# Designed miniproteins, single chains, continued (3), part 90

Each design is a single chain, and the fold is of that chain. pLDDT is the mean over its residues in the fold that is shown.

## One batch from the design tools (miniprotein)

Design m11128
Fold by ESMFold2-Fast:
Structure m11128 (fold): chain A 103 residues (1-103)
Amino acid sequence: MRGEEAPVRLAAHLIALYLEEQGKIKLKKSREEIVREIHRAALDYLLLTGESLLSVFRKLADPEYREKVRKEVEKEFGIKIDDETFDEAVQALVEGRGLEFLR
């Protein structure tokens, strides 16, 4: 549960934060709170797996993993995201765009 859940939750928070930055959704949590959660989960993920946050984006190339992340975004943030908007966010993160907020 924890090891598999952490990367899905990380990807979901990153996608949600990216979409909020693009003005496409409104988050219930503050940007600072979400970034703090991302850093905490990324550290936990690193300690458990030995892999960096960037490995989470590589997992988004898997359609099954992508669907898990989409469902997690909808569940965690109480929003619905259309396929086009979600795919745009996934492509941006996989390409290394949209990480400026993690600086």
Scores: mean pLDDT 72

Design m11129
Fold by ESMFold2-Fast:
Structure m11129 (fold): chain A 91 residues (1-91)
Amino acid sequence: DIERGIAAWRELAERLVREGAMSEEEARRLVELVEEAARAYLEGTEEGRRRAVELAMEAGRLLAEALRRAGHEEQAEELLASMEEGAREFL
């Protein structure tokens, strides 16, 4: 469920803004990246899927950086590892 996925990313970004680990501008950029990734994925093409992975990886890196600033280093490492595994399975 893409809407649920985007909502989860938005909720996490809002939490990180409240914790002072992410600016409102960074949170907006993060949500924009995941929304663009979702649109690329929904194109139903191989090119769209590849672009979706690239955009999702960029969003994940921004999120991981904010998680580290908030002291959630374990969550940041788990996120990056999960995303690298997903990208490897796709490629």
Scores: mean pLDDT 80

Design m11130
Fold by ESMFold2-Fast:
Structure m11130 (fold): chain A 73 residues (1-73)
Amino acid sequence: SGHLLDDAQARALFDAADRDGDGTVTQRELFEALTEHPGILNEAQFQALMAAFARRPSLTLAEFLATIRAANA
């Protein structure tokens, strides 16, 4: 049990990482955003995102939200 990142919070994190507004985030951009928001992700959410980035060079908002939602189950 950890903090559940809801869709609004996950979207806010995505928007913070997507600084150029291209609608996708890379693993590097996510790490930059996480330095500004320490503790926003729990271990399960972080590991789920790392697994997603192992399969994709970047994530769309929909893929990011789906990954966080799956980790919260």
Scores: mean pLDDT 78

Design m11131
Fold by ESMFold2-Fast:
Structure m11131 (fold): chain A 79 residues (1-79)
Amino acid sequence: KKKEEEEKLEQGAKKLQEILPNSEAAKNLYKINREIEKDKSKYYSLIDQLKAQYAVLRQDFADNPELEAQAQRAEEELE
């Protein structure tokens, strides 16, 4: 089921980049997901970096509970 997890991460990052094109955390998530797409063996080595960027997104959206909830769900998908 690793392929499904990788696809979810890529789709999530693309959606975040579409909604928040100026967010540095969203840009970083997109870059990390692209690296995983190129070399899927890197998924587990990069998962901590993905979690860190999602944590930053939650802080960026502290004043917007809807966006904060979306970032939290994305982080939970990394389990």
Scores: mean pLDDT 64

Design m11132
Fold by ESMFold2-Fast:
Structure m11132 (fold): chain A 98 residues (1-98)
Amino acid sequence: SEEIDKKVEEVEKLFDEAYKRMKNATPEEARRIAEELAKKVEEITGSPELADIVRGALLHLYRLRETLSDEQFDAEYERIKAALRETVRALLEEKKAS
């Protein structure tokens, strides 16, 4: 679906922009950025579940930035983004089919 493709791309863009803002943020600022992202994802998708998943993924990456090497972090970032794309697509397709 072109509509689903557009929503998946928008969520991915918002996720990248949110991570760019928070990579040097304090834990409190990172939580606020993650809540802002969750709100935007819910507005785009109509899904509180997707908003919670995307928020959780962003906060997980925020924690990993202090424990992984740059190479390990980049690999995990791409893995999480790929998983998010597929999860957002799958849940939106299920909603459309129901």
Scores: mean pLDDT 85

Design m11133
Fold by ESMFold2-Fast:
Structure m11133 (fold): chain A 85 residues (1-85)
Amino acid sequence: SYPPAPALSPEEQAARARARALIQQAVEQETDLSAEEQEFVLEVMVAEVERRTGDRELARRLREAIKAGDWETAAALEEELRALY
């Protein structure tokens, strides 16, 4: 059996908090994020799903939602990811 994944570094925790804040901002303001912010959220959140759960369908749905600017769906999928922790 593999050991459990190591605890998130402070940098990884900060990146996840920032990505969550950006998703919530987009939902609350009903506006799209900048291209740079969208790419940041995509990299942080999709990598977290793939690294932690191995759930390729969750990762795919999250990637598609972020790329489409569907922040309500992205927020719901991120909440599902949090429930797994």
Scores: mean pLDDT 75

Design m11134
Fold by ESMFold2-Fast:
Structure m11134 (fold): chain A 89 residues (1-89)
Amino acid sequence: MAEVEEALKALEEVGEKAITKYGIEKEIVERWKKRAREVLEALATEGLAAAEEVNERILAEEKPIVEEWKKLGIKSTKELSELLKKLKE
């Protein structure tokens, strides 16, 4: 749980960077953070395979937001994990 809370804080920082560095609209960032939280919650409760399945489903269903995720380098659970790891460094 604490690990998920720290990851959610890192997502907030990424969201701010998306707005300030990439000019992504705040509403798109908020929608993306909500979907990313679903992936992190699945990771914490069901493990990596379940999180990857949730992420792939979200990418398929939320095609408009996927284009904004590309600006942040987030296109899979692996990319999300790598981005969060860099933010913790």
Scores: mean pLDDT 61

Design m11135
Fold by ESMFold2-Fast:
Structure m11135 (fold): chain A 72 residues (1-72)
Amino acid sequence: LKLSEEDKEWLVRSGKLSEEQAKKVLALSDEELLELSDPSTKGEKLKKRLGLDEEQANRLVEALNVYIASKL
């Protein structure tokens, strides 16, 4: 999974992420994206990896799960 510029804009809007946080998400591998979007982790790894608050992490997990479902 490679994120396009449109996907970057979508993630920034969905998570209310800064451009730097969105850039970090775009740098993640397919394996990292799947691991970080795993509901069993409750977004804790994503919060630690990107420095997100709880609301940002929840929104981004939801957005990533939608994105991954559309690609798989």
Scores: mean pLDDT 68

Design m11136
Fold by ESMFold2-Fast:
Structure m11136 (fold): chain A 91 residues (1-91)
Amino acid sequence: LSPEIQKDIDRAMLDIMVSVSDIAQKNSPPGSPATPGEVRLYLQAARTAIEIGDLDTAQRMLDLAERGLPDLPPAEQAELQRELEELRARL
């Protein structure tokens, strides 16, 4: 794909991921632990946001991922913490 078409696709995918993240967050009961799937979605959205240069959305998604990390099992927390640190280094 051309870089311009790829960027348009990435923007559309980011908008979908952000919307899904927002719906998931709003539909979680107060005090519900974050799921590994939710944290992975936030990290995927952050990665896409960085790739298209949307650093504001990237920062917001990384903040949501960091908030969810303590709720995860230790093995998944360690894996996703490394991804979070990698993505933050790219901001």
Scores: mean pLDDT 80

Design m11137
Fold by ESMFold2-Fast:
Structure m11137 (fold): chain A 59 residues (1-59)
Amino acid sequence: SKKGLKELVDSAVRLLLRRGYISKEQGEELKKKLYKMIDEGADLSDLSQEIQKFLQSLK
């Protein structure tokens, strides 16, 4: 469900913030982008790829 995917996104962003991999501003931007993708019909695979791309861009 879309609600379940948003809950998973919230958990993932919270983990990334706690581990210091992203800033608060980056976390809010990532969350906003992923939420929009979910609303537009993205599945878990799409969201996983976007998170991976985002994290790789910070390396």
Scores: mean pLDDT 84

Design m11138
Fold by ESMFold2-Fast:
Structure m11138 (fold): chain A 89 residues (1-89)
Amino acid sequence: SRYEAVAREILELEARFQAEMDALRAAGVPEAELREALRRLQLEAARRLGELAGLDPERLARLRAAGDLDALDALLGPFAEEVERAYLA
């Protein structure tokens, strides 16, 4: 199933995201640097999720360049929820 393959890729992306954040926390990175790293990882996750969702690449690139995490979440959240529901069905 396409949804099963997409769900697996999202889970792998989330695992890599978590591992990187855990490594930064373990290294004692200052809160401001940790927040900046989180923002970069969220923007990279949005890029991959947008590709999987089949979104307009130009629109996705503009929102990522602007760092508009709220707009990215509004666009990608419903797709992520749909994939999660399909995977758990």
Scores: mean pLDDT 73

Design m11139
Fold by ESMFold2-Fast:
Structure m11139 (fold): chain A 55 residues (1-55)
Amino acid sequence: AEAARRARLLRRIEVTKEYLEKFEQISKMTEDERKKALFELQKELRRKNAEIDAL
């Protein structure tokens, strides 16, 4: 039980770290580019979190 929970947490940490780095890059974009990039980032985040939740 604990091993499965730990694996899920580690995957979430990895995904969060990746997306924090992407948010930093997005902050340097123009307003229009930022809006598009944020939409795509949120879509990817939802997909990855759903995959982790299925573990």
Scores: mean pLDDT 78

Design m11140
Fold by ESMFold2-Fast:
Structure m11140 (fold): chain A 87 residues (1-87)
Amino acid sequence: SPIEEALKKVEELLKMVEEGAPREEVIEKLDEFIKWLEEKKKEYPEYEKVLSGAISGVKLAKEEIERGRVSSARGILQLLAKELKEY
């Protein structure tokens, strides 16, 4: 399902952040994930609400990374992973 795929992508992003991947690579992957979520939202209108929430969360995590607030971004991604697991 798109929710299970989204969860895997969030967990991969969390691993990148935790392993100290370069900021530019993390931002690029966050942008790719936002584009992927927008396309999945079009393909699966039944998941529109949860995917819209995920898009907002990923955008907020990106803003926190851009501001150098890595711990805040990690917390946002952790919360998103939890929400997707419980869906």
Scores: mean pLDDT 89

Design m11141
Fold by ESMFold2-Fast:
Structure m11141 (fold): chain A 70 residues (1-70)
Amino acid sequence: DAEEVYELLYEVLSKPVVTQEDIDALPEEVRKYVSLDLVSKTLYLGGDFFVPVGERLKEELPWRVVVLPE
């Protein structure tokens, strides 16, 4: 559910150093909708399901969060 996805992403993105390996360690059902740009420090989330998750992460974390359509 959305709360579990929020908790997983918050745990990863709250680390002092976040890598692509941290994203790759997420469950497959989440990972297929998530991409990370380490250069721009931007998290991309795919789909309307992630709108509430993205809004919460954007408020709590120093990462730029973008929710993409679909």
Scores: mean pLDDT 74

Design m11142
Fold by ESMFold2-Fast:
Structure m11142 (fold): chain A 72 residues (1-72)
Amino acid sequence: MADVAAGRAYLVAELTRVPGVGPETARALVDAMLAHGLTPEDVLERPELLTTIPGVGPETAAALRAYFAGRL
């Protein structure tokens, strides 16, 4: 089913569990991933993309990489 809203809400909730990631940063990250067709695996292969997201600095990017690596 093409219910992108449910998938987006789930990903935002999961990403807010990452230290340093607030709801706004999680939404920006999920929106960027959806806009570019990126998967969590793509983000792990191209970690430089994380620092292009508003609110994601180097420390938050490192926490996001650890989160994706541990969840895949």
Scores: mean pLDDT 71

Design m11143
Fold by ESMFold2-Fast:
Structure m11143 (fold): chain A 69 residues (1-69)
Amino acid sequence: SSALSRELLKKAVEEIGKERGIPKEVIEKALEAVDNAPTVQEGAEKAAKILGISPEELEKKAVLLAVLS
């Protein structure tokens, strides 16, 4: 979606990582995947895979964070 940014995805990755007790090393790999992906969509897919969640769940978290900002 055009409303989804890499910054919002990175915030969602960090927030889900903390909520689920994911190790910092794994969270950092997911953040790198967002930064290094050619598109925001591909970044979401790769980061979600690293975190062990669906891309849909990650994108929903990013949208919720955008509304709360």
Scores: mean pLDDT 81

Design m11144
Fold by ESMFold2-Fast:
Structure m11144 (fold): chain A 94 residues (1-94)
Amino acid sequence: MKRITAEEVEELFKEISEKLGMKVVSGLKGVLSETEYEVDIGGVAADGTVTYLGSFVLRQLSDREYLIEKFEIYDENGELILSLENVILELPEP
């Protein structure tokens, strides 16, 4: 199973921002269970236009590890920009 760090997620968001010409932002959409969280990803253009890019579910495996089961981002023309499936996100140590 692939693992990514918080720093690698920041680099992925930077790459998506460069590809789309937008600032990529994330927001917690909802709490689905004690261990599952829904996250929305949006893009903000220089003119303030907000575009919904996609959403995914994070499943908590430990205090600092979350499973991304499936997440895909497409641009407005339907071109695939990012695909993550069964990837573990590792948060930094305090």
Scores: mean pLDDT 75

Design m11145
Fold by ESMFold2-Fast:
Structure m11145 (fold): chain A 70 residues (1-70)
Amino acid sequence: MYVEVEHTADSTRIRLRAETEEEVEKVEEELKKRLPQAVADALAEAMRTQIREYGEAEIKATIEHARPQA
C-alpha cells in the first residue's frame, strides 16, 4: 500500500494505492488523520470500487485552496 499527502501553500496533493480491502481500511485511517472526514470517506469509497473492478486501487487527487495573503 501507499499513502502520500503533500501540503503546499496552494494545494494538497494526495496519492494512494492499495491491493486489498484491509489496506484500504489502513489508508482510510491515515487519511482521517490528515484530511477532513468527507474527503477521506470519498477517497476510500473510490478505492473500494477500484479493488472490486481491478483487484487493486490507485487514486491521484489534488485539492486546491486559496493562496494565503502575503
Scores: mean pLDDT 78

Design m11146
Fold by ESMFold2-Fast:
Structure m11146 (fold): chain A 67 residues (1-67)
Amino acid sequence: SADMELVKEQAEFAVRTLASRGASKEATIEAVEAAVTALGTHLGLSPEETEEAKEYAREVVERVYRE
């Protein structure tokens, strides 16, 4: 859905922004999961869709923080 794509796009942007500003991997995961939960709630995503978006955010963190 468009709402799911928006949440995923915002998660990727947030991860890259926090990483570029020197945030730790742990802090970035915590911040992005909180942001995904808040945005998903405002957009009316199901709990299952919100969890899928969080899994996507964790995957983005792994890609961005890969050594």
Scores: mean pLDDT 83

Design m11147
Fold by ESMFold2-Fast:
Structure m11147 (fold): chain A 103 residues (1-103)
Amino acid sequence: MMPEDISEEEIEELKELLKKLGVKDPAKFLQELVDKYAEISKDDLNFGLEKGSEEKLKEFKEKLLEHDPLDIDFVAKLARELNLTLKDMFIVWLEVLKEKLAQ
């Protein structure tokens, strides 16, 4: 299940970046990330519907840049620990994937 509040263009860009990073099935990989995030979230009584703070988004990006951004278990867990929305997770993850390809 893809988040309804992320654009189709951003999803297509993610799929292209994942292919360039060696992911054989980007659509399946994205679905697995969404499923991992959803599984972690079910046990949390998160009362906030707000976008994560700029500091949380910065921390998420910095930690992903130091880790393997294709480790979806780590990506989902870290996004959950920082109380990020699915949309915020995907936006920052997209930026990290772009930066890794530039290296």
Scores: mean pLDDT 73

Design m11148
Fold by ESMFold2-Fast:
Structure m11148 (fold): chain A 62 residues (1-62)
Amino acid sequence: SLAEEGVRLAREGGRPGSLEAARAAVEGVLNGDIQKAIEEARALEPSGGSGAAALGLGLEKA
């Protein structure tokens, strides 16, 4: 997965010059890629649309 590749690149890098950039990229990829993948999967499946409606319903009742 893209997230796994990001983590691997950060580990293999290990250079002071690129370390800060690698850490930021890994965190961005891990958080963004995971969240995006979940959202895309839910949207692609028929059940995904139903889940989105349920989420809105819960918010309204709150």
Scores: mean pLDDT 55

Design m11149
Fold by ESMFold2-Fast:
Structure m11149 (fold): chain A 90 residues (1-90)
Amino acid sequence: MEEDRRGLEEGSEQLLKTAETNLSISPNDSGVIGLLSDSARDLADAALLNGLPDLAIESLQRLLDLAKKYNSTVLADELQSLLDRVRAQS
């Protein structure tokens, strides 16, 4: 249980660092958007499967804030839809 939580928290922080780097360079690149959307969905699914919806919500909200900061509108829309679905399951 604690190892699963630590792994997901580390994965979340790594995803956020990757997002900051890629979005600062190419915020509207379709490859960047696809990679970050897929990674966010995988993280959310893993967190939900481990009974950690709070981590899924927090991670998606932080990633959404980054997408908005860099004006990545397509990514922001995809992340908002994913966040709304996770909240409905919580």
Scores: mean pLDDT 84

Design m11150
Fold by ESMFold2-Fast:
Structure m11150 (fold): chain A 75 residues (1-75)
Amino acid sequence: MEVVEEALREAFADLPEEVRDRLVDETLALLAAGESVEDALERAIASLGIRDPELMERLGRGRREALRRVREAEE
């Protein structure tokens, strides 16, 4: 979980702190419930209910970066 939490916080650093904290907390909760990183991120992003196009674009970039970092840490 340490590597995943760090990757999430770094990948979503460009988001407002409140949005980033909600996303990270929800993703970690879903991971603890047995979801994959990909499914947890998709569900956590959807749960935010964000409709702002710029924030949605940042979320999309952050998701791709988080998945890349997590995959690079796995062997």
Scores: mean pLDDT 79

Design m11151
Fold by ESMFold2-Fast:
Structure m11151 (fold): chain A 70 residues (1-70)
Amino acid sequence: MSEEEIKEILIKRGYSEKTADLAAKIYMMMRKGIPVPQSLIDELSQLTGKPSHIVVPAIALIIIGEEIDK
């Protein structure tokens, strides 16, 4: 799944374009094994109102849910 496809899924799920773009970038960095700066996770936490340790797993579950039933 591409970064753009992830962004589109999150926008359809009700996230803002800014939140979806940041979340897609963070998820793609994690998939590639690139260390994610804590500042980006904190920004995503602020934008979503979810704690930093919850926001990434929550987004991953949304993305996985969209991929399982095709």
Scores: mean pLDDT 76

Design m11152
Fold by ESMFold2-Fast:
Structure m11152 (fold): chain A 93 residues (1-93)
Amino acid sequence: SAAKQAALKKAAEVAREAATLLRGAKKTGKGEGIAKAVGDELDKVADELEKVGLTELAEQLRAAADLARNADFSDLDKVIAQVEAVLAAAEAA
């Protein structure tokens, strides 16, 4: 449906931006606030995906948001890998 395609495009765009921001934070060491902002944005997109029935992708985004905000956040490579997995899933759908 058009709504599902729009949600998938938004998820891919937000995941791509999140990966770029997190890589920038890792390179500069200036990540304060970035991970929280990334997590909040990923949760908003997950809400939109759930509304159009893309529940599995929404769960993957919420997992990435949780990692960005609190779970294993000290290892930015894990957060980046999870975000890139979501991007790949959104682009494959």
Scores: mean pLDDT 78

Design m11153
Fold by ESMFold2-Fast:
Structure m11153 (fold): chain A 97 residues (1-97)
Amino acid sequence: LKGPFKNVSEDKIATYLEKELKISPNTTYRATDSFFALDPVTDLSKSSTFTVVDFLKGKTGSIWDWLVNSKNVSLKDAVAFLDEMVKVGVLELVSLG
């Protein structure tokens, strides 16, 4: 499944996450202080959380919108990117769903 993910239904994204990637569509993240140092104009607040689906649908208004709007980025690549952002401390995992 390739982007732009805003053109893909949330149900189709959720099905692909569950069936192909074995990830809950309710997997929830929070941005850290490191994130706000990189993206001071984001629509996210320091106390807000977002799901993997919210990110993929471009609802976070982040500097990473180019990634979810790219026709060349797969859903697997976008999820792998979120995993790396958690590993480097830019995001924190709140819930696995």
Scores: mean pLDDT 75

Design m11154
Fold by ESMFold2-Fast:
Structure m11154 (fold): chain A 96 residues (1-96)
Amino acid sequence: MQVNFVYTEEEDRRLARGFGELALRDGASPAEARRLERATLEALRLMRELRDQGILDREKMLAEMRERGVSTDVLLAFAQILGASPEELEAIRAEA
């Protein structure tokens, strides 16, 4: 799957903050919301870096993130940003 998007650091921060606010509304603690925001920002930052390196394929991005030793939270945030199924999210959790 090819990942092709146009975004800015401001849009990254806005998206991450939105996810944190939604998590708080769903009953997450402030600490959990901040953890989700940080994981989302890191995932978006890595996606931008990999895109700028010419890596546009979802599976190649995921492989590069794994090789870089990113946390499971960041891998999950990356998958969620790209619309991963619940089964795909569970598979990532099982690898941890």
Scores: mean pLDDT 75

Design m11155
Fold by ESMFold2-Fast:
Structure m11155 (fold): chain A 63 residues (1-63)
Amino acid sequence: MDAPPEFLESLARLTADPRTVELVAEALATDDPARAIELLQRLVTEHGVPESVVRPLIDWLSA
């Protein structure tokens, strides 16, 4: 539930795709962590974001 904005800023700097980052932020704001995880996985597979950057946030959302 407590998603620090620093993580979202890091994602935005890596992908340069504000739309996907906005969707992640919206999913977190509406208490939909499962959707946030799916969007984060898309950043790895479709946008080439390193797994090491996304893994801590996915782990935290999965707890």
Scores: mean pLDDT 71

Design m11156
Fold by ESMFold2-Fast:
Structure m11156 (fold): chain A 117 residues (1-117)
Amino acid sequence: AEAKARYEELKEEIKKYLQTEYDLPEEVADELIEEAEKGNMEKVKNLLKENYEKNGKKVPEAVIDLIAKFLIWLMNKAREAAQSTPEEQKKIKEDIEKLKELLKKKIKELKEEEEKL
């Protein structure tokens, strides 16, 4: 019961992160989380690509791939954290925040490389 409640809370935090960081509508963020929970890489990549194209933005395939891999990893880590001790949960959250910052930097670098070509 407690692990399920913690997982649902972590999913809500991930949803807010996706809406804020990637400017995703709530409905798109919900579908991305569902597909990422299933490990469905192709569907996650297609949803990201369609959302960017709908907003008139052309994003490199490498950026879409990187975000999709991160989201699937993030859902697996959220599931792990929900079943972990408070000390382990803190470490997992710190690792997630570090990877979010690295991802943001790498996305910027990949977009700048594409603009030079």
Scores: mean pLDDT 83

Design m11157
Fold by ESMFold2-Fast:
Structure m11157 (fold): chain A 75 residues (1-75)
Amino acid sequence: MSVEEAIAEIKSAIEAHGGTVVSVETTDTQVKVKATLPDLSKIPKLEKALASLGFAEAVVLIVGDNKVEVIVPLN
C-alpha cells in the first residue's frame, strides 16, 4: 500500500465516524492524522475500522476535547 493510499483510507475511516480531518503529517516511519470527532466514544469503533483496513498497529491519541491524533506506523 502506498502512503497516499494509506492516508486516503485513514481519512475515509475518520469521516465515516463523523470526524473531520484537520492535518496530515507523513514520515518514513509513520502517518499522523489530526482530526476532530463528534464524540470520543467513537474511538474504539474507529480503531476497529482501522484494524479492518490493515492498520491494526494504529494508535488513536486524545489531544483535546473531541480532538485526536491517529498514528499509523509504516513498514
Scores: mean pLDDT 79

Design m11158
Fold by ESMFold2-Fast:
Structure m11158 (fold): chain A 80 residues (1-80)
Amino acid sequence: SKLSELVAREIGHVLRAIGSALEGDLETAKREVDAAAELHRQILLEQGMPEEEANATAQAYRDRLMAELEKLYDEVKKKR
């Protein structure tokens, strides 16, 4: 289904973002988070969320993921 395809793609981008942050590549991690957030927005729209609410929710999701990846990146740096 379209929803299953969108979810699988979002998961892929989140996993790549985590991997990039662990490797010290925060720039690539940020691009992967942006891709995941756009897919999350599309998933919310497919679930019947109004466009304005889907946009706001996806932005909050993006900001939260970014904050967590920056914490992960900082923790990796602290071990050097």
Scores: mean pLDDT 87

Design m11159
Fold by ESMFold2-Fast:
Structure m11159 (fold): chain A 78 residues (1-78)
Amino acid sequence: MSDVEIAKALFQEPPDPNLPHPVELSEEGLKEYFVEMVKKKGKEHAYEVARVLATAMPSKFSLEELLEMVEEAEKEVK
């Protein structure tokens, strides 16, 4: 519970205010989120968000899993 609040605070505000906060997304929702981010901002920006998420919520997401999601998102975008 407190870890979720701390994670949200590390983002100060969500990367996209019209989207659900990535900390609260399911694995499937997070994959869709990264696909959209790669399309709009590129993979480097998605990697930075993945690193922040892994730091903010290491018990829910590992850096390795998040980086894999970004790689899959890039393959899907083409």
Scores: mean pLDDT 69

Design m11160
Fold by ESMFold2-Fast:
Structure m11160 (fold): chain A 73 residues (1-73)
Amino acid sequence: MSPVSQAAELRAQLVEEGLALIEEDAEKGVEWVREKAEELAKQSPLLGGAGYGAYLEVKRAAEERKREEERRR
């Protein structure tokens, strides 16, 4: 598999797992994806970019969820 395809797959996986985690605890899920992104960045810049992209997407989803929860209160 090409490095680009590998990075895209890892990004998609991190987003999927991060979204599942923020369903239970938004802060825990965002922190988990951030830690994974930092570890990937230590392995290569390309993987770090993919991890950072996943982090931004999960963080956005967590913020949206928090706004929805506040709306229910």
Scores: mean pLDDT 79

Design m11161
Fold by ESMFold2-Fast:
Structure m11161 (fold): chain A 67 residues (1-67)
Amino acid sequence: RPERHTALLVLPREKEEAVREALQEMEKEYDISYVISPLDEDHVSVLISSTDKEDVERAKKKVLEAA
């Protein structure tokens, strides 16, 4: 089983749509998986994972730029 690298981000709920769009584009080109979950009324949690640490860091940067 490949070793996986993960990143967890907590973002304002109003950014969920922009973040989801950014991650959908990243998923088409890179080996990433993600889960976006409501955390509370004002926040969402974003979990990003990949077998490639560089792909996780790239996805994390893209998410932060979209937020």
Scores: mean pLDDT 79

Design m11162
Fold by ESMFold2-Fast:
Formats: C-alpha cells, structure tokens, sequence
Structure m11162 (fold): chain A 87 residues (1-87)
C-alpha cells in the first residue's frame, strides 16, 4: 500500500544522506564517523528487508519492486564504504 511505499522512499532518502555524510567523513580521514554512518546504513538495509517481506506477503508487486530497487542501492552504498574502509 501507499504507507509501505512512502516508508521505503523515506528510508532510501535517509540512506542517500548517510552515504554522503560517510563519504565526507572519509574525505576528512574520520574513519570512526564513517563507520558509524556505515552501521546506520546496515540498519536501514535490515528495515528495507522487513518491508520487502511485508510487501511480498500482501502481494503488492509495485511495492516489492520499489523495495528490491532500494535494497540494491543501499547494498551498493554499503559495499563502496566497506571497500574504502578496508584501506
């Protein structure tokens, strides 16, 4: 439903803000702050996974597609930050 779609969109926008903040922290050499934003992105990923399962239970195909797209974007953000933090 509309409420699930809105929640997914809000989480994706929050993830974009956190990702930008993590990159800014990395640019400044603040690895501790970057790791905190990475952990927040992982929390958002887990919430999106729960919303995806809920959309699947409801048979809401449009919301399933939105949640799958949002999860893909957040997973990419996490992967980039994990790679940068290993160096």
Amino acid sequence: GAELRRRIEELLEEAKRLYRKALEALDKGDLETARKYLEKLREIERELERLLEEARRRGDRETVLLAELALGVVALMIGVLETLLKK
Scores: mean pLDDT 89

